# Ledger of designs, part 89: designed miniproteins, single chains, continued (2)

Each design is a single chain, and the fold is of that chain. pLDDT is the mean over its residues in the fold that is shown.

## One batch from the design tools (miniprotein)

Design m7083
Fold by ESMFold2-Fast:
Structure m7083 (fold): chain A 55 residues (1-55)
Amino acid sequence: MEEKEKKIKDNEEATKATLDWIRATHPESIVMSDEQIEELLKKSKEGQLAHLKKL
């Protein structure tokens, strides 16, 4: 069944599209690597979750 392989590819494509969108929306991030932007997204997500749980 090809569903597992498709899910992995879809996840990678979604990540790439998100990084491209961030670079387009935040010009300062153009000088950063994909890994650095991903780390910032991870920290932002953790901050959002912590804020919501405290609510």
Scores: mean pLDDT 63

Design m7084
Fold by ESMFold2-Fast:
Structure m7084 (fold): chain A 73 residues (1-73)
Amino acid sequence: SDEERLRAALADVPPERALRRLAELAGVSVETLMAALGLTPDSSRDQLVLAARFVVANSHLTLDDVVAALRAP
Protein backbone atom coordinates (compact mmCIF):
# COMPACT_ATOMS: atom_id res chain seq x y z
CA SER A 1 0.00 0.00 0.00
CA ASP A 2 1.01 3.66 -0.36
CA GLU A 3 1.12 4.03 3.43
CA GLU A 4 3.39 0.96 3.77
CA ARG A 5 5.77 2.33 1.09
CA LEU A 6 5.96 5.73 2.83
CA ARG A 7 6.41 4.09 6.26
CA ALA A 8 9.26 1.92 4.88
CA ALA A 9 10.93 4.96 3.25
CA LEU A 10 10.71 6.90 6.56
CA ALA A 11 11.99 3.99 8.73
CA ASP A 12 15.67 4.79 7.98
CA VAL A 13 15.37 8.61 7.88
CA PRO A 14 15.75 10.84 10.98
CA PRO A 15 12.63 13.00 11.61
CA GLU A 16 14.51 16.29 11.02
CA ARG A 17 15.74 15.07 7.60
CA ALA A 18 12.28 13.79 6.63
CA LEU A 19 10.73 17.17 7.57
CA ARG A 20 13.38 19.06 5.52
CA ARG A 21 12.83 16.87 2.45
CA LEU A 22 9.03 17.06 2.66
CA ALA A 23 9.24 20.87 3.00
CA GLU A 24 11.55 21.02 -0.07
CA LEU A 25 9.07 18.90 -2.07
CA ALA A 26 6.15 21.11 -0.96
CA GLY A 27 8.11 24.27 -1.88
CA VAL A 28 7.84 25.73 1.64
CA SER A 29 10.05 26.20 4.69
CA VAL A 30 10.20 23.53 7.42
CA GLU A 31 8.57 26.08 9.79
CA THR A 32 5.67 26.62 7.34
CA LEU A 33 5.13 22.86 6.85
CA MET A 34 5.17 22.25 10.62
CA ALA A 35 2.68 25.08 11.25
CA ALA A 36 0.35 23.91 8.44
CA LEU A 37 0.24 20.26 9.62
CA GLY A 38 0.63 20.72 13.41
CA LEU A 39 4.06 19.05 13.43
CA THR A 40 7.14 19.54 15.66
CA PRO A 41 10.81 18.44 15.27
CA ASP A 42 9.91 15.55 17.63
CA SER A 43 6.96 14.38 15.47
CA SER A 44 6.34 10.62 15.40
CA ARG A 45 6.90 8.38 12.36
CA ASP A 46 3.10 8.10 12.01
CA GLN A 47 2.79 11.91 11.85
CA LEU A 48 5.54 12.02 9.19
CA VAL A 49 3.67 9.38 7.12
CA LEU A 50 0.56 11.61 7.26
CA ALA A 51 2.67 14.64 6.23
CA ALA A 52 4.13 12.70 3.26
CA ARG A 53 0.63 11.61 2.17
CA PHE A 54 -0.50 15.27 2.40
CA VAL A 55 2.39 16.31 0.08
CA VAL A 56 1.41 13.60 -2.45
CA ALA A 57 -2.29 14.63 -2.31
CA ASN A 58 -1.65 18.41 -2.53
CA SER A 59 1.16 18.57 -5.13
CA HIS A 60 1.94 17.42 -8.69
CA LEU A 61 4.37 14.87 -7.17
CA THR A 62 3.72 11.12 -7.32
CA LEU A 63 4.18 8.68 -4.44
CA ASP A 64 7.33 7.44 -6.25
CA ASP A 65 8.75 11.01 -6.31
CA VAL A 66 8.20 11.42 -2.56
CA VAL A 67 9.62 7.96 -1.71
CA ALA A 68 12.70 8.62 -3.89
CA ALA A 69 13.30 12.01 -2.21
CA LEU A 70 12.97 10.51 1.31
CA ARG A 71 15.42 7.69 0.41
CA ALA A 72 18.01 10.00 -1.22
CA PRO A 73 21.38 10.22 0.62
Scores: mean pLDDT 80

Design m7085
Fold by ESMFold2-Fast:
Structure m7085 (fold): chain A 110 residues (1-110)
Amino acid sequence: MEEELEKAKKNALEQAEKFIDDYKKRHGLSKEELAELIRAIAALVRIQFKESFGLSDEEAKNIAIEIAKKLGEKYGLDPETLERVIEEIKSMTDDEAYEKALENLKKILE
């Protein structure tokens, strides 16, 4: 099996959870902010896994969707908002995912 890929997925999820917990502690966390954080994390995960593991666009999207679902469930994002986030991830091209990651990075890390 793909032990390194599974470990990387687990590490990505743990880092995302740590990031959301830190953001929540500093700023609080609205439903809309949670959705934006999940979108940004999903875009970054997609790009990172494609670059680090040479995954196809579809494989990287599937990992991003898996992480988005787990984060949405853990932090109590409503099903309608989560489905919208997932549909956005599914519809994005590589260029769109990259631009989304850069835009959200500026908002979230600064």
Scores: mean pLDDT 76

Design m7086
Fold by ESMFold2-Fast:
Structure m7086 (fold): chain A 61 residues (1-61)
Amino acid sequence: HMSREEQELAVRQRALREYKAKLDEIEADPSLTPEQKLLRSKEVADEIAARYRAELARIRA
């Protein structure tokens, strides 16, 4: 049975891994310009941060 602290750590580690994977996908996309890659990276960061905050709120409720 996972403690709250372990659940929070797991959510953090998941978010970091997902972020890295998506950044790697963006960097590997030959159809994107450097400017488009920067914009996509910011969008991904915002999406993952929002999801991370929502998951933490759920665990801490």
Scores: mean pLDDT 84

Design m7087
Fold by ESMFold2-Fast:
Structure m7087 (fold): chain A 80 residues (1-80)
Amino acid sequence: SRAARIVAASQRSSADIQATIGDTYDFAIAQIMRRHGITSITDAQIDQMRALLDAMRAAKTAAEVAAIRAQMDALIDAMR
């Protein structure tokens, strides 16, 4: 599954993660999991994180970035 691939990638060194994931957002999610010691993720959580990463790309103000980061932090905390 996609979740299993992201989990496997998160357990590799940062230099090796790119070799196993071609998708930029899935790569970012694997890096987030690695940094926060998250060892499992669901497809629904992947979809939520991808939506937040996409919103971050569209953000134009510091206030918008802060709001999206707060949502990402809440999601990360829920996954721990």
Scores: mean pLDDT 78

Design m7088
Fold by ESMFold2-Fast:
Structure m7088 (fold): chain A 80 residues (1-80)
Amino acid sequence: LAAPTLKVLGQNDEVTVVAVFDADGTPLATAVIDKDGNIVAEQSNAPGKVKLSSTAEGDKIRITADYLGASSSLEVDKPK
């Protein structure tokens, strides 16, 4: 199984919105992440199969998506 793809859909001064896609480009999940790296909202089209985690370190947020044991990560700058 191929690793999922993470994409930034948008960012404002409080949150970053990301989406998770499978290898065919099918949406698996969407999440809203605050500037402290907390997932404050999540919507999944594959409940129980996609795991999202997020951490804040300095000026960056690292977001990791795991789909059935295959994972990918994305680093973004914190909202300003």
Scores: mean pLDDT 81

Design m7089
Fold by ESMFold2-Fast:
Formats: sequence, C-alpha cells, structure tokens
Structure m7089 (fold): chain A 83 residues (1-83)
Amino acid sequence: MVDAAARVFLRHMSADGRMTHAQAVRMLEELGVPRSRARAALARFDTDGDGTLTRDEAVAVVSHLLGVPVGDLKAAMDRLRAQ
C-alpha cells in the first residue's frame, strides 16, 4: 500500500514541488478516496489559502486520509525516486 500511494503521489507532484487542489484531488481519487472527503481534507491542510499545497501539506493530507504514517510515506517516496 505505502509504495503504491508514494508512486501515485510522485506522478501528481509538480516539478516545482507544489501541488494544486486539482492535482491533489486526482491523486486521492486514484488512491480510492472519494472526492468529497478529498476536498474536505484539502481545505483543512491548505494553510496558504491560495489553492496550492506544499509538499509537506500534500504528504500530511495523504497520511491523514490513508492512515499511513508521514515518515513511512516519505521513506517510500525517497526509495522510489532512487529507482
């Protein structure tokens, strides 16, 4: 699960390390999260209020919705990037 989530996350991350709400919703839907739940979580974690998420905010959203520790998700992302 964690590796699959990390792979999906990396596919939807922008090159500048930001993620738009639209990108985050697509990522979460691909992970099996309903759109309504994805939107509620994004509103909670978008502290900038500009419709984009930092990498850390995006990781926190995925961790919260999937019940995966932030550290485990980050470790999986780092491993997959090295491959």
Scores: mean pLDDT 74

Design m7090
Fold by ESMFold2-Fast:
Structure m7090 (fold): chain A 90 residues (1-90)
Amino acid sequence: MAEEVTKELVELAKTEKDLEKLYKKAYELGRKFAEELIKQGKSKEEIEEEVDKVERKAMAEALAAGVPMERVQAVVSGFAKGAKEVIEES
């Protein structure tokens, strides 16, 4: 799951040039990721750790792939915001 969502975020950052759409799509992925971990019985702490790992890895891989920093920031911040809202709602 974490590897799959990281790959999706990196691909999204490579392909989506519209920063607003990129943020919104990443936000939806973040919500879905946190919801799935909650369904698996993960604690809030475990979910926060997995979210942090995904953010760090996605940022590193997207930058290494030559994605502009503005798109990397949009995808990472969108994902984090989506996941955080689900964690706070649970």
Scores: mean pLDDT 85

Design m7091
Fold by ESMFold2-Fast:
Structure m7091 (fold): chain A 71 residues (1-71)
Amino acid sequence: MTPEQKAQLALQQAQKKMQETVAHLESLGWTVTSQSQSVSIDENGIATATVTALAQDAEGHQVTVEATAQA
């Protein structure tokens, strides 16, 4: 795989994990207010993707959750 293909694969895996986390949080009455993502490739050509989400409840409490994957 090219570095770009590895980065995309890692990102897809991290996004899938985040979708599962978001669905669970929404089932508990949390609302996801923002999401961000980052991808890095190390010296060995391993891509690591991290997706971060900020969620808020009806009372204004906030939590940050992360999903990470490698390819």
Scores: mean pLDDT 84

Design m7092
Fold by ESMFold2-Fast:
Structure m7092 (fold): chain A 91 residues (1-91)
Amino acid sequence: SEEEGLKKAIEELKKNPDTDPEEIIEKLKEAVRNKDWEETEKYALYLYAMAKLGKIEEEKLEEVMNEAGAEVAGRDIEELKERLEKLKEEA
């Protein structure tokens, strides 16, 4: 589930505090271009976990997700964005 994915991402980021947000952003963009939805969801969850931990600014996260959505012309990425924003607010 997305909630389980977010919890795992937070745990992994706490174990790897030197994880570079820019590296994760590039991996997200690559997954989006390849239409790899499993990798897209994984890296999106990672970025939301990073925002929750204060490792990436909320404004930067919003910009990245909007850019990813534009690359797909993506109803699917907008739905993922809405679900992850809700999880972020509820957690």
Scores: mean pLDDT 73

Design m7093
Fold by ESMFold2-Fast:
Structure m7093 (fold): chain A 75 residues (1-75)
Amino acid sequence: SDRDNARNRALADSLGVSLSTARRVLDRIDDLGRQNGVYTRDDVTQAVQDTTGASDQQVDDALTNSSLASFRALS
């Protein structure tokens, strides 16, 4: 959807990664959320780090300015 495309683009820009990498991050977040029944900031951080190798600080910076901030568990 247009919303999903906008989320992927915002995440890619915030992390400095490709759209395909941003999509893999979001897919990993969804997988972790299904396993745990809820989304947490730790799950999001793990998904980003598993996919991109980003530091905790880089993830925090991206979450402040990205579509990841739209997740209820991060708000």
Scores: mean pLDDT 68

Design m7094
Fold by ESMFold2-Fast:
Structure m7094 (fold): chain A 94 residues (1-94)
Amino acid sequence: SLDELIEGAIKALELATEELSKYVSEEVAKKVREITEKIKEALRNKDLETAEKLVEELYKYGLENAKTPEERLAVHGMYGIAKRALEELRKALE
């Protein structure tokens, strides 16, 4: 169902952002979690446009605050997972 697909996308995003949080400072991790909560709310409201804008905001914030190659790779990994989840939701919502 669409609701199961949305919850699957939310779970994938939660796992990806928790993984990123292992590589970044607690200050950066806190902001990542705050933006992730907004993405989850947009997805539950089926507001894919807002979710996509928030994922781009999260990616930009992550790259601007990444200080090591490992942190940058973690940000890119999170972004790849998020973009793929949103693409699957886009196909289901059309």
Scores: mean pLDDT 87

Design m7095
Fold by ESMFold2-Fast:
Structure m7095 (fold): chain A 72 residues (1-72)
Amino acid sequence: MEPEPDTEQSVKDAEELLKKLLERIREAEKKGDQLGKEVYTSLLRMAAQTLITHSESPRTRELARKALEEVE
């Protein structure tokens, strides 16, 4: 069941976090920093897995799953 209060804000917060991590991965890739790219990719995977496991919002879990697929 979708909780009524702050569902939209929670989704936006998760999206912003995942977007920032994806941006850092792209920056590392442009710099040829393979170690940095791997570190940020690991952080993204950890954050996304946490959201998938612990978030009550199906929308937040969907965003996290898509972010994981983006880095594969």
Scores: mean pLDDT 75

Design m7096
Fold by ESMFold2-Fast:
Parts: sequence; C-alpha cells; structure tokens
Structure m7096 (fold): chain A 90 residues (1-90)
Amino acid sequence: MELEEKAREAIEEARKLIEEYRKKIEEMEDVPEELREAFLKGLERAEEQVKLLEERLKKAKTDEEIEEVRRLAEGLKETIEEDFKKFLEL
C-alpha cells in the first residue's frame, strides 16, 4: 500500500537523520561537553520515538492510523533538523 510505504520511508529517513547528526556531533571537537551531552540525549529520545513509530506502524489497521504514523515521523524529522540548526548556532 502506497501510504504504508510512505510511512516506512519517513521512519527510515528519521533514523538516518539521527545517525547522521550523531556522527556529525562526534566529529566536532570545539563543542562544550554540556551541549554535546544534551544534544546526544535528544537524539537518544528521538531514537526511542522511531522505535515507537515502527511498532505503531506494525499494529496499524486503517489508512488513518498509517497516515498518523507518517505525519508523526515527518514531524520528528523536522524537530531533529531544527534542534540541530539551533545547536550549530550556539
């Protein structure tokens, strides 16, 4: 189903963003320890949300439920991206 495929894609994209930003932070040397720790904690929470969305998608029985998972995954991607931009501007 097209909607289910889009939901899976959004979840996978969120996971890739988390790994990309984690690697980016690990490569940065001039970051205060407190800010680095706070951001990594944020990424850990985002990973837990990805797992919850994967579980919700597996249990979804209606198009409405699948669309909700897709929207939440896209919102998660946006939040991760915004948080990283704010982190870089500190």
Scores: mean pLDDT 81

Design m7097
Fold by ESMFold2-Fast:
Structure m7097 (fold): chain A 64 residues (1-64)
Amino acid sequence: SELAKKTPGTYDIGYGVVPTDEEIEKLKKEGVKRAIYPKEGPGAQGVQDALKKGIEKLKKAGIE
């Protein structure tokens, strides 16, 4: 995961973080096509919902 943060073409999605449209456009422009999701989390519904929103935004931008 830390290695992936330093690797061009990959984006690490954070717990409770919804990427902004500006961040997603930057990722698209940089050619990022893959996202790495946290394997475990605090389990709180709000954190899970935020993660899901982030994933959906990335998928709509062509990042999976």
Scores: mean pLDDT 64

Design m7098
Fold by ESMFold2-Fast:
Structure m7098 (fold): chain A 84 residues (1-84)
Amino acid sequence: DEERERLERELERLKEERARLELELGTAAGLAGMIRAIIKLSGDPEDEKLRERLEELERRARELEERLRELERRIEELERKLEE
């Protein structure tokens, strides 16, 4: 079934994309955690450059989370079609 083969191929592509986004999110979250720790340890919570970097990483993490949610919905829809 050509349609089934197309759906399976698309599903694999989406799963690869998910894996890439999960790695990017993990990296961004890890870096944000490190910066939060540095801010706490430095005794200067108003370090503008560290705060800006943290805000940038948090913004990126939110964008990646949204992309992952959209991707998970598409994966679930394709898996549902393949189970029919």
Scores: mean pLDDT 82

Design m7099
Fold by ESMFold2-Fast:
Structure m7099 (fold): chain A 60 residues (1-60)
Amino acid sequence: SARERLRRAAEALYKAGVISEELREKLLSGDVTREDLSERELRWLAYAMGISVEELERLF
């Protein structure tokens, strides 16, 4: 599912040092909002998931 892909991308980006532990936990719990993400973090998540930024924003 798109949510499962998001969670996997979040874990990968956290291990790579791209996102904070707090952001990782919000992404894994589903408590994340669009406002929790910087433009950089949004682009990295979309890239890691293999989708567009517009498609990722539809998950929020």
Scores: mean pLDDT 81

Design m7100
Fold by ESMFold2-Fast:
Structure m7100 (fold): chain A 83 residues (1-83)
Amino acid sequence: SELDKEIDKLIDELNKLIERAQEIAASDPSKRREAIFLEAEATVLIMSLTALRKEKNEKEVKKGIEKIKKKIKKIEKELKKLE
């Protein structure tokens, strides 16, 4: 479905954010703690998205996707501050 495709794209985006956080943690010890927290946040969002794939109510899936998109933007902003 189109919602499944959107979930897959968001999981791909989160995996890229995890990779960026891991690179920051590896390259700068002073940023390591914050980078690890952002990696953990992104991982939790992937778990939330995989749970949304099992949801049968389309309106609830759409609401979940919108909440996760907002959290992704927050993680992206925090990663940019560390870069």
Scores: mean pLDDT 88

Design m7101
Fold by ESMFold2-Fast:
Structure m7101 (fold): chain A 83 residues (1-83)
Amino acid sequence: GEELLELTLKEVEKTLEEAEKLIEEGKYEEAILELELAEGLLLITRGVLKVIGELTEEMEERIEEMLERIRKKIKEAEEKLKE
């Protein structure tokens, strides 16, 4: 269970870094798409961990913190897209 979460969080961190670069380049729609896919991956990982009975409170906190980071970055890109 923990290995799956660690792999997912590592991929999401890479996506956040790539999305920041896309936002800096003015590629807001591409950044939003990548961030939405990362959010989906994290939610799927949470669901899998819950179904197999391995979702701990510590894991839930880490997932929620990462979801907040993703959602803040999506909002940033969406606000830039409206300009």
Scores: mean pLDDT 87

Design m7102
Fold by ESMFold2-Fast:
Structure m7102 (fold): chain A 94 residues (1-94)
Amino acid sequence: SLEEKMERAAKEAEEALKQIPGVEDARSVVLGDTVLVVATVKDPSQREKVEAEARKIADEIAEKYGVPVLVAVTDSKEEADRLIAEAEAARARQ
């Protein structure tokens, strides 16, 4: 099912992004027809490099499962928490 593919894509993206050097944490949320993965970096100077690698990985996973995978990279836990909460709230309104 589409839902099953999205959940698998979300889990795989979360696990893959956690393996990127410089990523401290990664969390995912399924939003209707798309997957959002939020990665947190400890060093803000690594943000652009991590964003490039995360987008590449997300694109590969999106192609594998046939579902859109969006990436957000943040340098603070507070910003990551906010992005996930906003995404979960948007999902709850559906």
Scores: mean pLDDT 84

Design m7103
Fold by ESMFold2-Fast:
Structure m7103 (fold): chain A 94 residues (1-94)
Amino acid sequence: SNADALIAEINALTEEAIARIRAGEDPVAVAEEFGMRVVLAAYDHKLSEEAIKEIARVLGEAYDRIARARTPEEAIAILRETTERIKQIVRDSA
């Protein structure tokens, strides 16, 4: 299904972003690139405009939280929580 394929892609993008943060890349820059790639994937998988707007809202909130994170581990925790929220939006829009 389109939803399952998009969820698998989001999981892969999340693990890539976590690996980059663990490698010492700037968590804010990684989160912004991750968010852009998630939105592009959602469009590619024909997700509704409403669902994509909700994903963008959740990503914007995550960006602000990650910018305030004091450690890479805190940034990773926020990113994992954000990914679960995004996957739920994808499931609810299927």
Scores: mean pLDDT 91

Design m7104
Fold by ESMFold2-Fast:
Structure m7104 (fold): chain A 104 residues (1-104)
Amino acid sequence: SLVERVRELLERARELIEKLKNTEDEEEQEEILKELSRIFREIARLIEELEKQGADPEVIEELIREAAKLHKEAMKLKLERYGKKAGLSDEEIEEILKKVEEEE
């Protein structure tokens, strides 16, 4: 089902986010971020198809919430990577992440 496919993509995103947290290699980080971008784009496409098919709104809302949570985590990790490259401290990166959180 499309729901199962979205859940498989969400699980793949979780695995990639955990790998991203444990990777210090810049090239590997970039490849993971590209793959996450592809996964989130596919999730958005499949959710749109579910909405068009008249799937249960509660199921769609659950999938959107989980996707948003994972996308937010990936964005935090991306900002931490760019902040470290820019010479920002962990405290400065955390302050930026808090501001991004407040804009949602």
Scores: mean pLDDT 79

Design m7105
Fold by ESMFold2-Fast:
Structure m7105 (fold): chain A 98 residues (1-98)
Amino acid sequence: SEKEREEEEKLKEQEEKALDALFDSVDTDGDGKISLEELKELLEASFPPWYKTLKSDEEIEELFKSYDKDGDGVLSKEEVKELIEEVEKKVKEMLAKL
């Protein structure tokens, strides 16, 4: 089953397509970039409401700014994916410490 789990991990590419669809749903301009407000909507769609008890809006804003190297107030799809991974990692680390 270990090797079968490794093969199933490759199917996570289908989950990436689901994330792409969510990104496209909040990217109203279709330019491949989203604002902080649109990112918050994407996070609410990606995580259950309880994540807000572990991650404040201010912390999300700080993460957004960390990935917004251009300072233009928008993130690319790749930067959003990295930010979501960071949020998930932080949420899991906080749960492990509880």
Scores: mean pLDDT 68

Design m7106
Fold by ESMFold2-Fast:
Structure m7106 (fold): chain A 66 residues (1-66)
Amino acid sequence: MSLSPEEAERLKKALREAAESVGGTAEVEFDANGELLGIRVTSSAPRDDANQALAKAVSDVLKEAE
C-alpha cells in the first residue's frame, strides 16, 4: 500500500505509541516509493496483546484518513 508522507508519519506514531503501551517498540519499513514493506515490533508482552494494540492503532489511523 502506498502512503502519503503524512499518512506514513501518522502510522509510525500510532504504531510506536501502541508498542510502547505494551512495553515495546515498533518500526515501519517503506520503500523509495512509499510502499509499506513491513512492520517490525519488539515487545515483552504476549503476542496476542501486542497484535491487538497494533491492530487498533492501524485501524484508528485508517479511520481518521477516511
Scores: mean pLDDT 70

Design m7107
Fold by ESMFold2-Fast:
Structure m7107 (fold): chain A 80 residues (1-80)
Amino acid sequence: MADRARLLAALDARVAAYAAEHKLSDRERAELREIARRYAMDLLYGDAEGLAAWDAVVPPSPIVAAARAMAEAVVAEHLA
């Protein structure tokens, strides 16, 4: 049960770092965190159709793009 908590903690740390670097508001940080967590869960437990749905939003917002990039990095580190 530590694995999921560890992944979410790592993701939250990256969200906090990105928010500080880009001077995001508390609201923008919360949105980034929600999107990143949802995408990370889809990467670990979702199907191909669910993942393809993320690519349907064109152009993606900067927050969505950042959330996806950090989720991919955290999931890759978790699975290594």
Scores: mean pLDDT 76

Design m7108
Fold by ESMFold2-Fast:
Structure m7108 (fold): chain A 64 residues (1-64)
Amino acid sequence: SKAEKEKRIKEAAELIYEGKVPKGMSLRELAEKYGVSVEAIRKEFMRMVDEAVKELAEAVRKVT
């Protein structure tokens, strides 16, 4: 299902974001393991980074 694919993309991107990708595993191997495209993982990872940057900027504005 579409929801199942989206969940797998998020799980793969989260492993990269948390630094939990097994040593020696390439992005292509990670994508193959989760049955998703490298492009989908990259887009989700960038979305997560953008959200984190936005939240940090908002937190800084509240204390300064």
Scores: mean pLDDT 81

Design m7109
Fold by ESMFold2-Fast:
Structure m7109 (fold): chain A 69 residues (1-69)
Amino acid sequence: LSEEEIEKLLENARKGAEAAVKEGKATEEQAEEFLKRLREALESGKIDPEQAERLTVRFVITGEIPEFP
């Protein structure tokens, strides 16, 4: 993945996580931990953009940090 693609995926994930926190589905700490793990997985090449999007959707719906590879 390019740096630009990673940044765009993280931007979209951050917006979703912020919405989940605002609606009381997740805590600020859970959102920050999710974004940290997502960045690490993307930068290490362990996940694809499609998998990153699915993980973000799961976090937004459940408020729980999904299991990362």
Scores: mean pLDDT 81

Design m7110
Fold by ESMFold2-Fast:
Structure m7110 (fold): chain A 71 residues (1-71)
Amino acid sequence: MSLLEILGDLLSSGKPEDQLIALGFALYELPGLARGIALGMADHYGISPEEALKLVEEGRKLRKEFYQKKK
């Protein structure tokens, strides 16, 4: 599965939580920007800041695991 396929699957769900995971996945090398955007999305969707940041971190874990698996 390509990076774009994983990102597409997360975005196609239409769920804010999947969009936050996609954000952490896509902006792996820009964690500060990802967190800033996630806090804005949390406010917009009525998600707690703590929950939004956890979802971003899950996306970052997926990106790290994908990178480590692809040699």
Scores: mean pLDDT 75

Design m7111
Fold by ESMFold2-Fast:
Structure m7111 (fold): chain A 55 residues (1-55)
Amino acid sequence: MSREQLIAELIAIMEQAMGRPLTPSEVAWIEREVAGLSREEAERVLARARQQLAA
């Protein structure tokens, strides 16, 4: 998965969890966090986010 796809999926998961669109500052925060991670680390974050949404 590309970094751009991973960021887009994280945004979608957060929007589903919150029941609203994310603000530009929230989107920027996600982009900044993902930029600091390796691809494998970012994929683990996505997996955890999916688990939390399912709970």
Scores: mean pLDDT 77

Design m7112
Fold by ESMFold2-Fast:
Structure m7112 (fold): chain A 87 residues (1-87)
Amino acid sequence: MDEEKFEKIVKELLREKEGTKVVLLFENEGNRKKLSLLAEQNNLIPVEADSVEEAVEILVQDPSAVIFTDNEEIEDEVKLEVAKKRS
C-alpha cells in the first residue's frame, strides 16, 4: 500500500475507543506489526488475523470489533461474509 493510505488507516485506528478490539488483516507484515504496536500503545486490543476466515470469525463473535486491511478486495470479502453470518 502507499504511504497516504497507511496514514489514513493509522488516523482511523487512533480514533477508536480504548478497549476496542482491532482486527489487522495485512499482506504487508511490517505495516501489520506497526499498527499492532500503535494499537497496544493507545490502549486498543490488536488481533492479527492471517486469513479472511479468521477475521470474519472475530467480527461475528465481537460486533464491537473493527477491521483494518491493506487490500480492498479482502475488505469487501470480509464485509460480505460477516453480513451473511449475521443474517
Scores: mean pLDDT 79

Design m7113
Fold by ESMFold2-Fast:
Structure m7113 (fold): chain A 86 residues (1-86)
Amino acid sequence: MTDEEIRLNGLKVAALAYLEAVKERGLSREEVEERARRLAEDEAAATELDAAAYAALEAEKAGLDIEKLAEEARKKIEELKEEAEK
């Protein structure tokens, strides 16, 4: 894989983790923005969810569709599960 493909796959996984957290935990837009800010201010103290929120907001700023990225990650995970069950 190229570095670009690795980064894009990372963004897809982060988008999926972010959307799952929003749906399961009921995170507000303000909480998402606060989590993204935490990563920007102190990467060492940031949680995985803070990193996912930051990546999702950066992808959104770049004009990427977060829902579409999450769907692509989910599809890839299901394909890998099916191959593993073979």
Scores: mean pLDDT 71

Design m7114
Fold by ESMFold2-Fast:
Structure m7114 (fold): chain A 68 residues (1-68)
Amino acid sequence: SENLRKAALEVLDIVRKFDSELAKEVRDIFLKYKDDPKKAEEEVLKLLEKKDSELAEKAREIFKKYLS
């Protein structure tokens, strides 16, 4: 999905600025679920919520912008 690609690029940008190693984990989730936008969103948000709630909320807003 083009919308998932746009969401992934913006989410990866904010995560990379927070923690470059976390960004690698997030990138791997997007690659694994490249053809499943809902699963990609769910798994990325689960990971980010465990690390930083504010970062997770920023990612949720990006997903809403592109996938809702």
Scores: mean pLDDT 87

Design m7115
Fold by ESMFold2-Fast:
Structure m7115 (fold): chain A 59 residues (1-59)
Amino acid sequence: GAMARRNAARVAAFVRAMGGVASADGQSATLSGAEVSARSLARLTGHSLPEVRAGLRAA
């Protein structure tokens, strides 16, 4: 839905703002040289795990 798409876009924007690199499978990102799981990003951003995974795939 529109909200899930918006939240995914916010996750993608967050990774880019941090100068990070998202994995193609949406399972993790590297932020400031550290690997961060999609689960950890969901906890940090308050978004759902599916929204975070969609955002990482879009980043």
Scores: mean pLDDT 79

Design m7116
Fold by ESMFold2-Fast:
Structure m7116 (fold): chain A 70 residues (1-70)
Amino acid sequence: MVERSVIDGYEVERLPRTLSVAEAQRLLAADPSIRAIVLSDGQTVIVLGERLPVEVLVRLAQTPGTFVVR
């Protein structure tokens, strides 16, 4: 299992647990190295932070979890 990967030049880390939107917003505000946080349940995707390329979003939307993008 790869907890870290590179997708279209972006460093992506899948967290071991899901974050709430509030937890994700706090993490994004506290760590300036984070470009975006993606919350996926396999049906809906919430993106916090920077706009990501469609190719990255499509890849992350296919897997449920919380993803930190740097």
Scores: mean pLDDT 78

Design m7117
Fold by ESMFold2-Fast:
Structure m7117 (fold): chain A 109 residues (1-109)
Amino acid sequence: LESLKEAREKRDKSKVPELVKALKDKNPEIREIAAEGLSLLPEDKSTIPELVKALKDKNPKVRENAALGLMLMFDDPSLEEELKKALKDENPLVRTYASGGLAVLKHRS
């Protein structure tokens, strides 16, 4: 847990594999920290499949951070369908970040 918080604070790219593993943790607080850490590293597009899975997480804070991370990866058109699904999320911040990501993708055309 402390190692994951340090990775988030330092934006440590060497910890990306550890953060990806932590997205699957049983503890929603650990998954939230992992999603937030990955959202601070939008240059690493290899994390997209795992952030897409995190959009379906039971904890709304995990979904918020996943949606934020995907919004910041604005140049990947494969995200369009997943962001459209996130527009129907119960959490207003998830919907806001999904809308922002879709707007960026459309304005790139």
Scores: mean pLDDT 76

Design m7118
Fold by ESMFold2-Fast:
Structure m7118 (fold): chain A 61 residues (1-61)
Amino acid sequence: SAELRAAVEAVLNEYPFLSEEEKAALLDNILRNGEFNKASAEEVVATARLAAEILRQERAR
């Protein structure tokens, strides 16, 4: 799903605090879970933003 991958990558690129390794791991996990659950582009985008925001908040502590 090139469309889902591009959507998730675009969201993760909004978070420059994420390393390339963290972005790759999040991308893989979100796409694998999204494909298994037949998620829409909107759903994987929401999941990516939530995951990145949780990590941002944890690192701010």
Scores: mean pLDDT 81

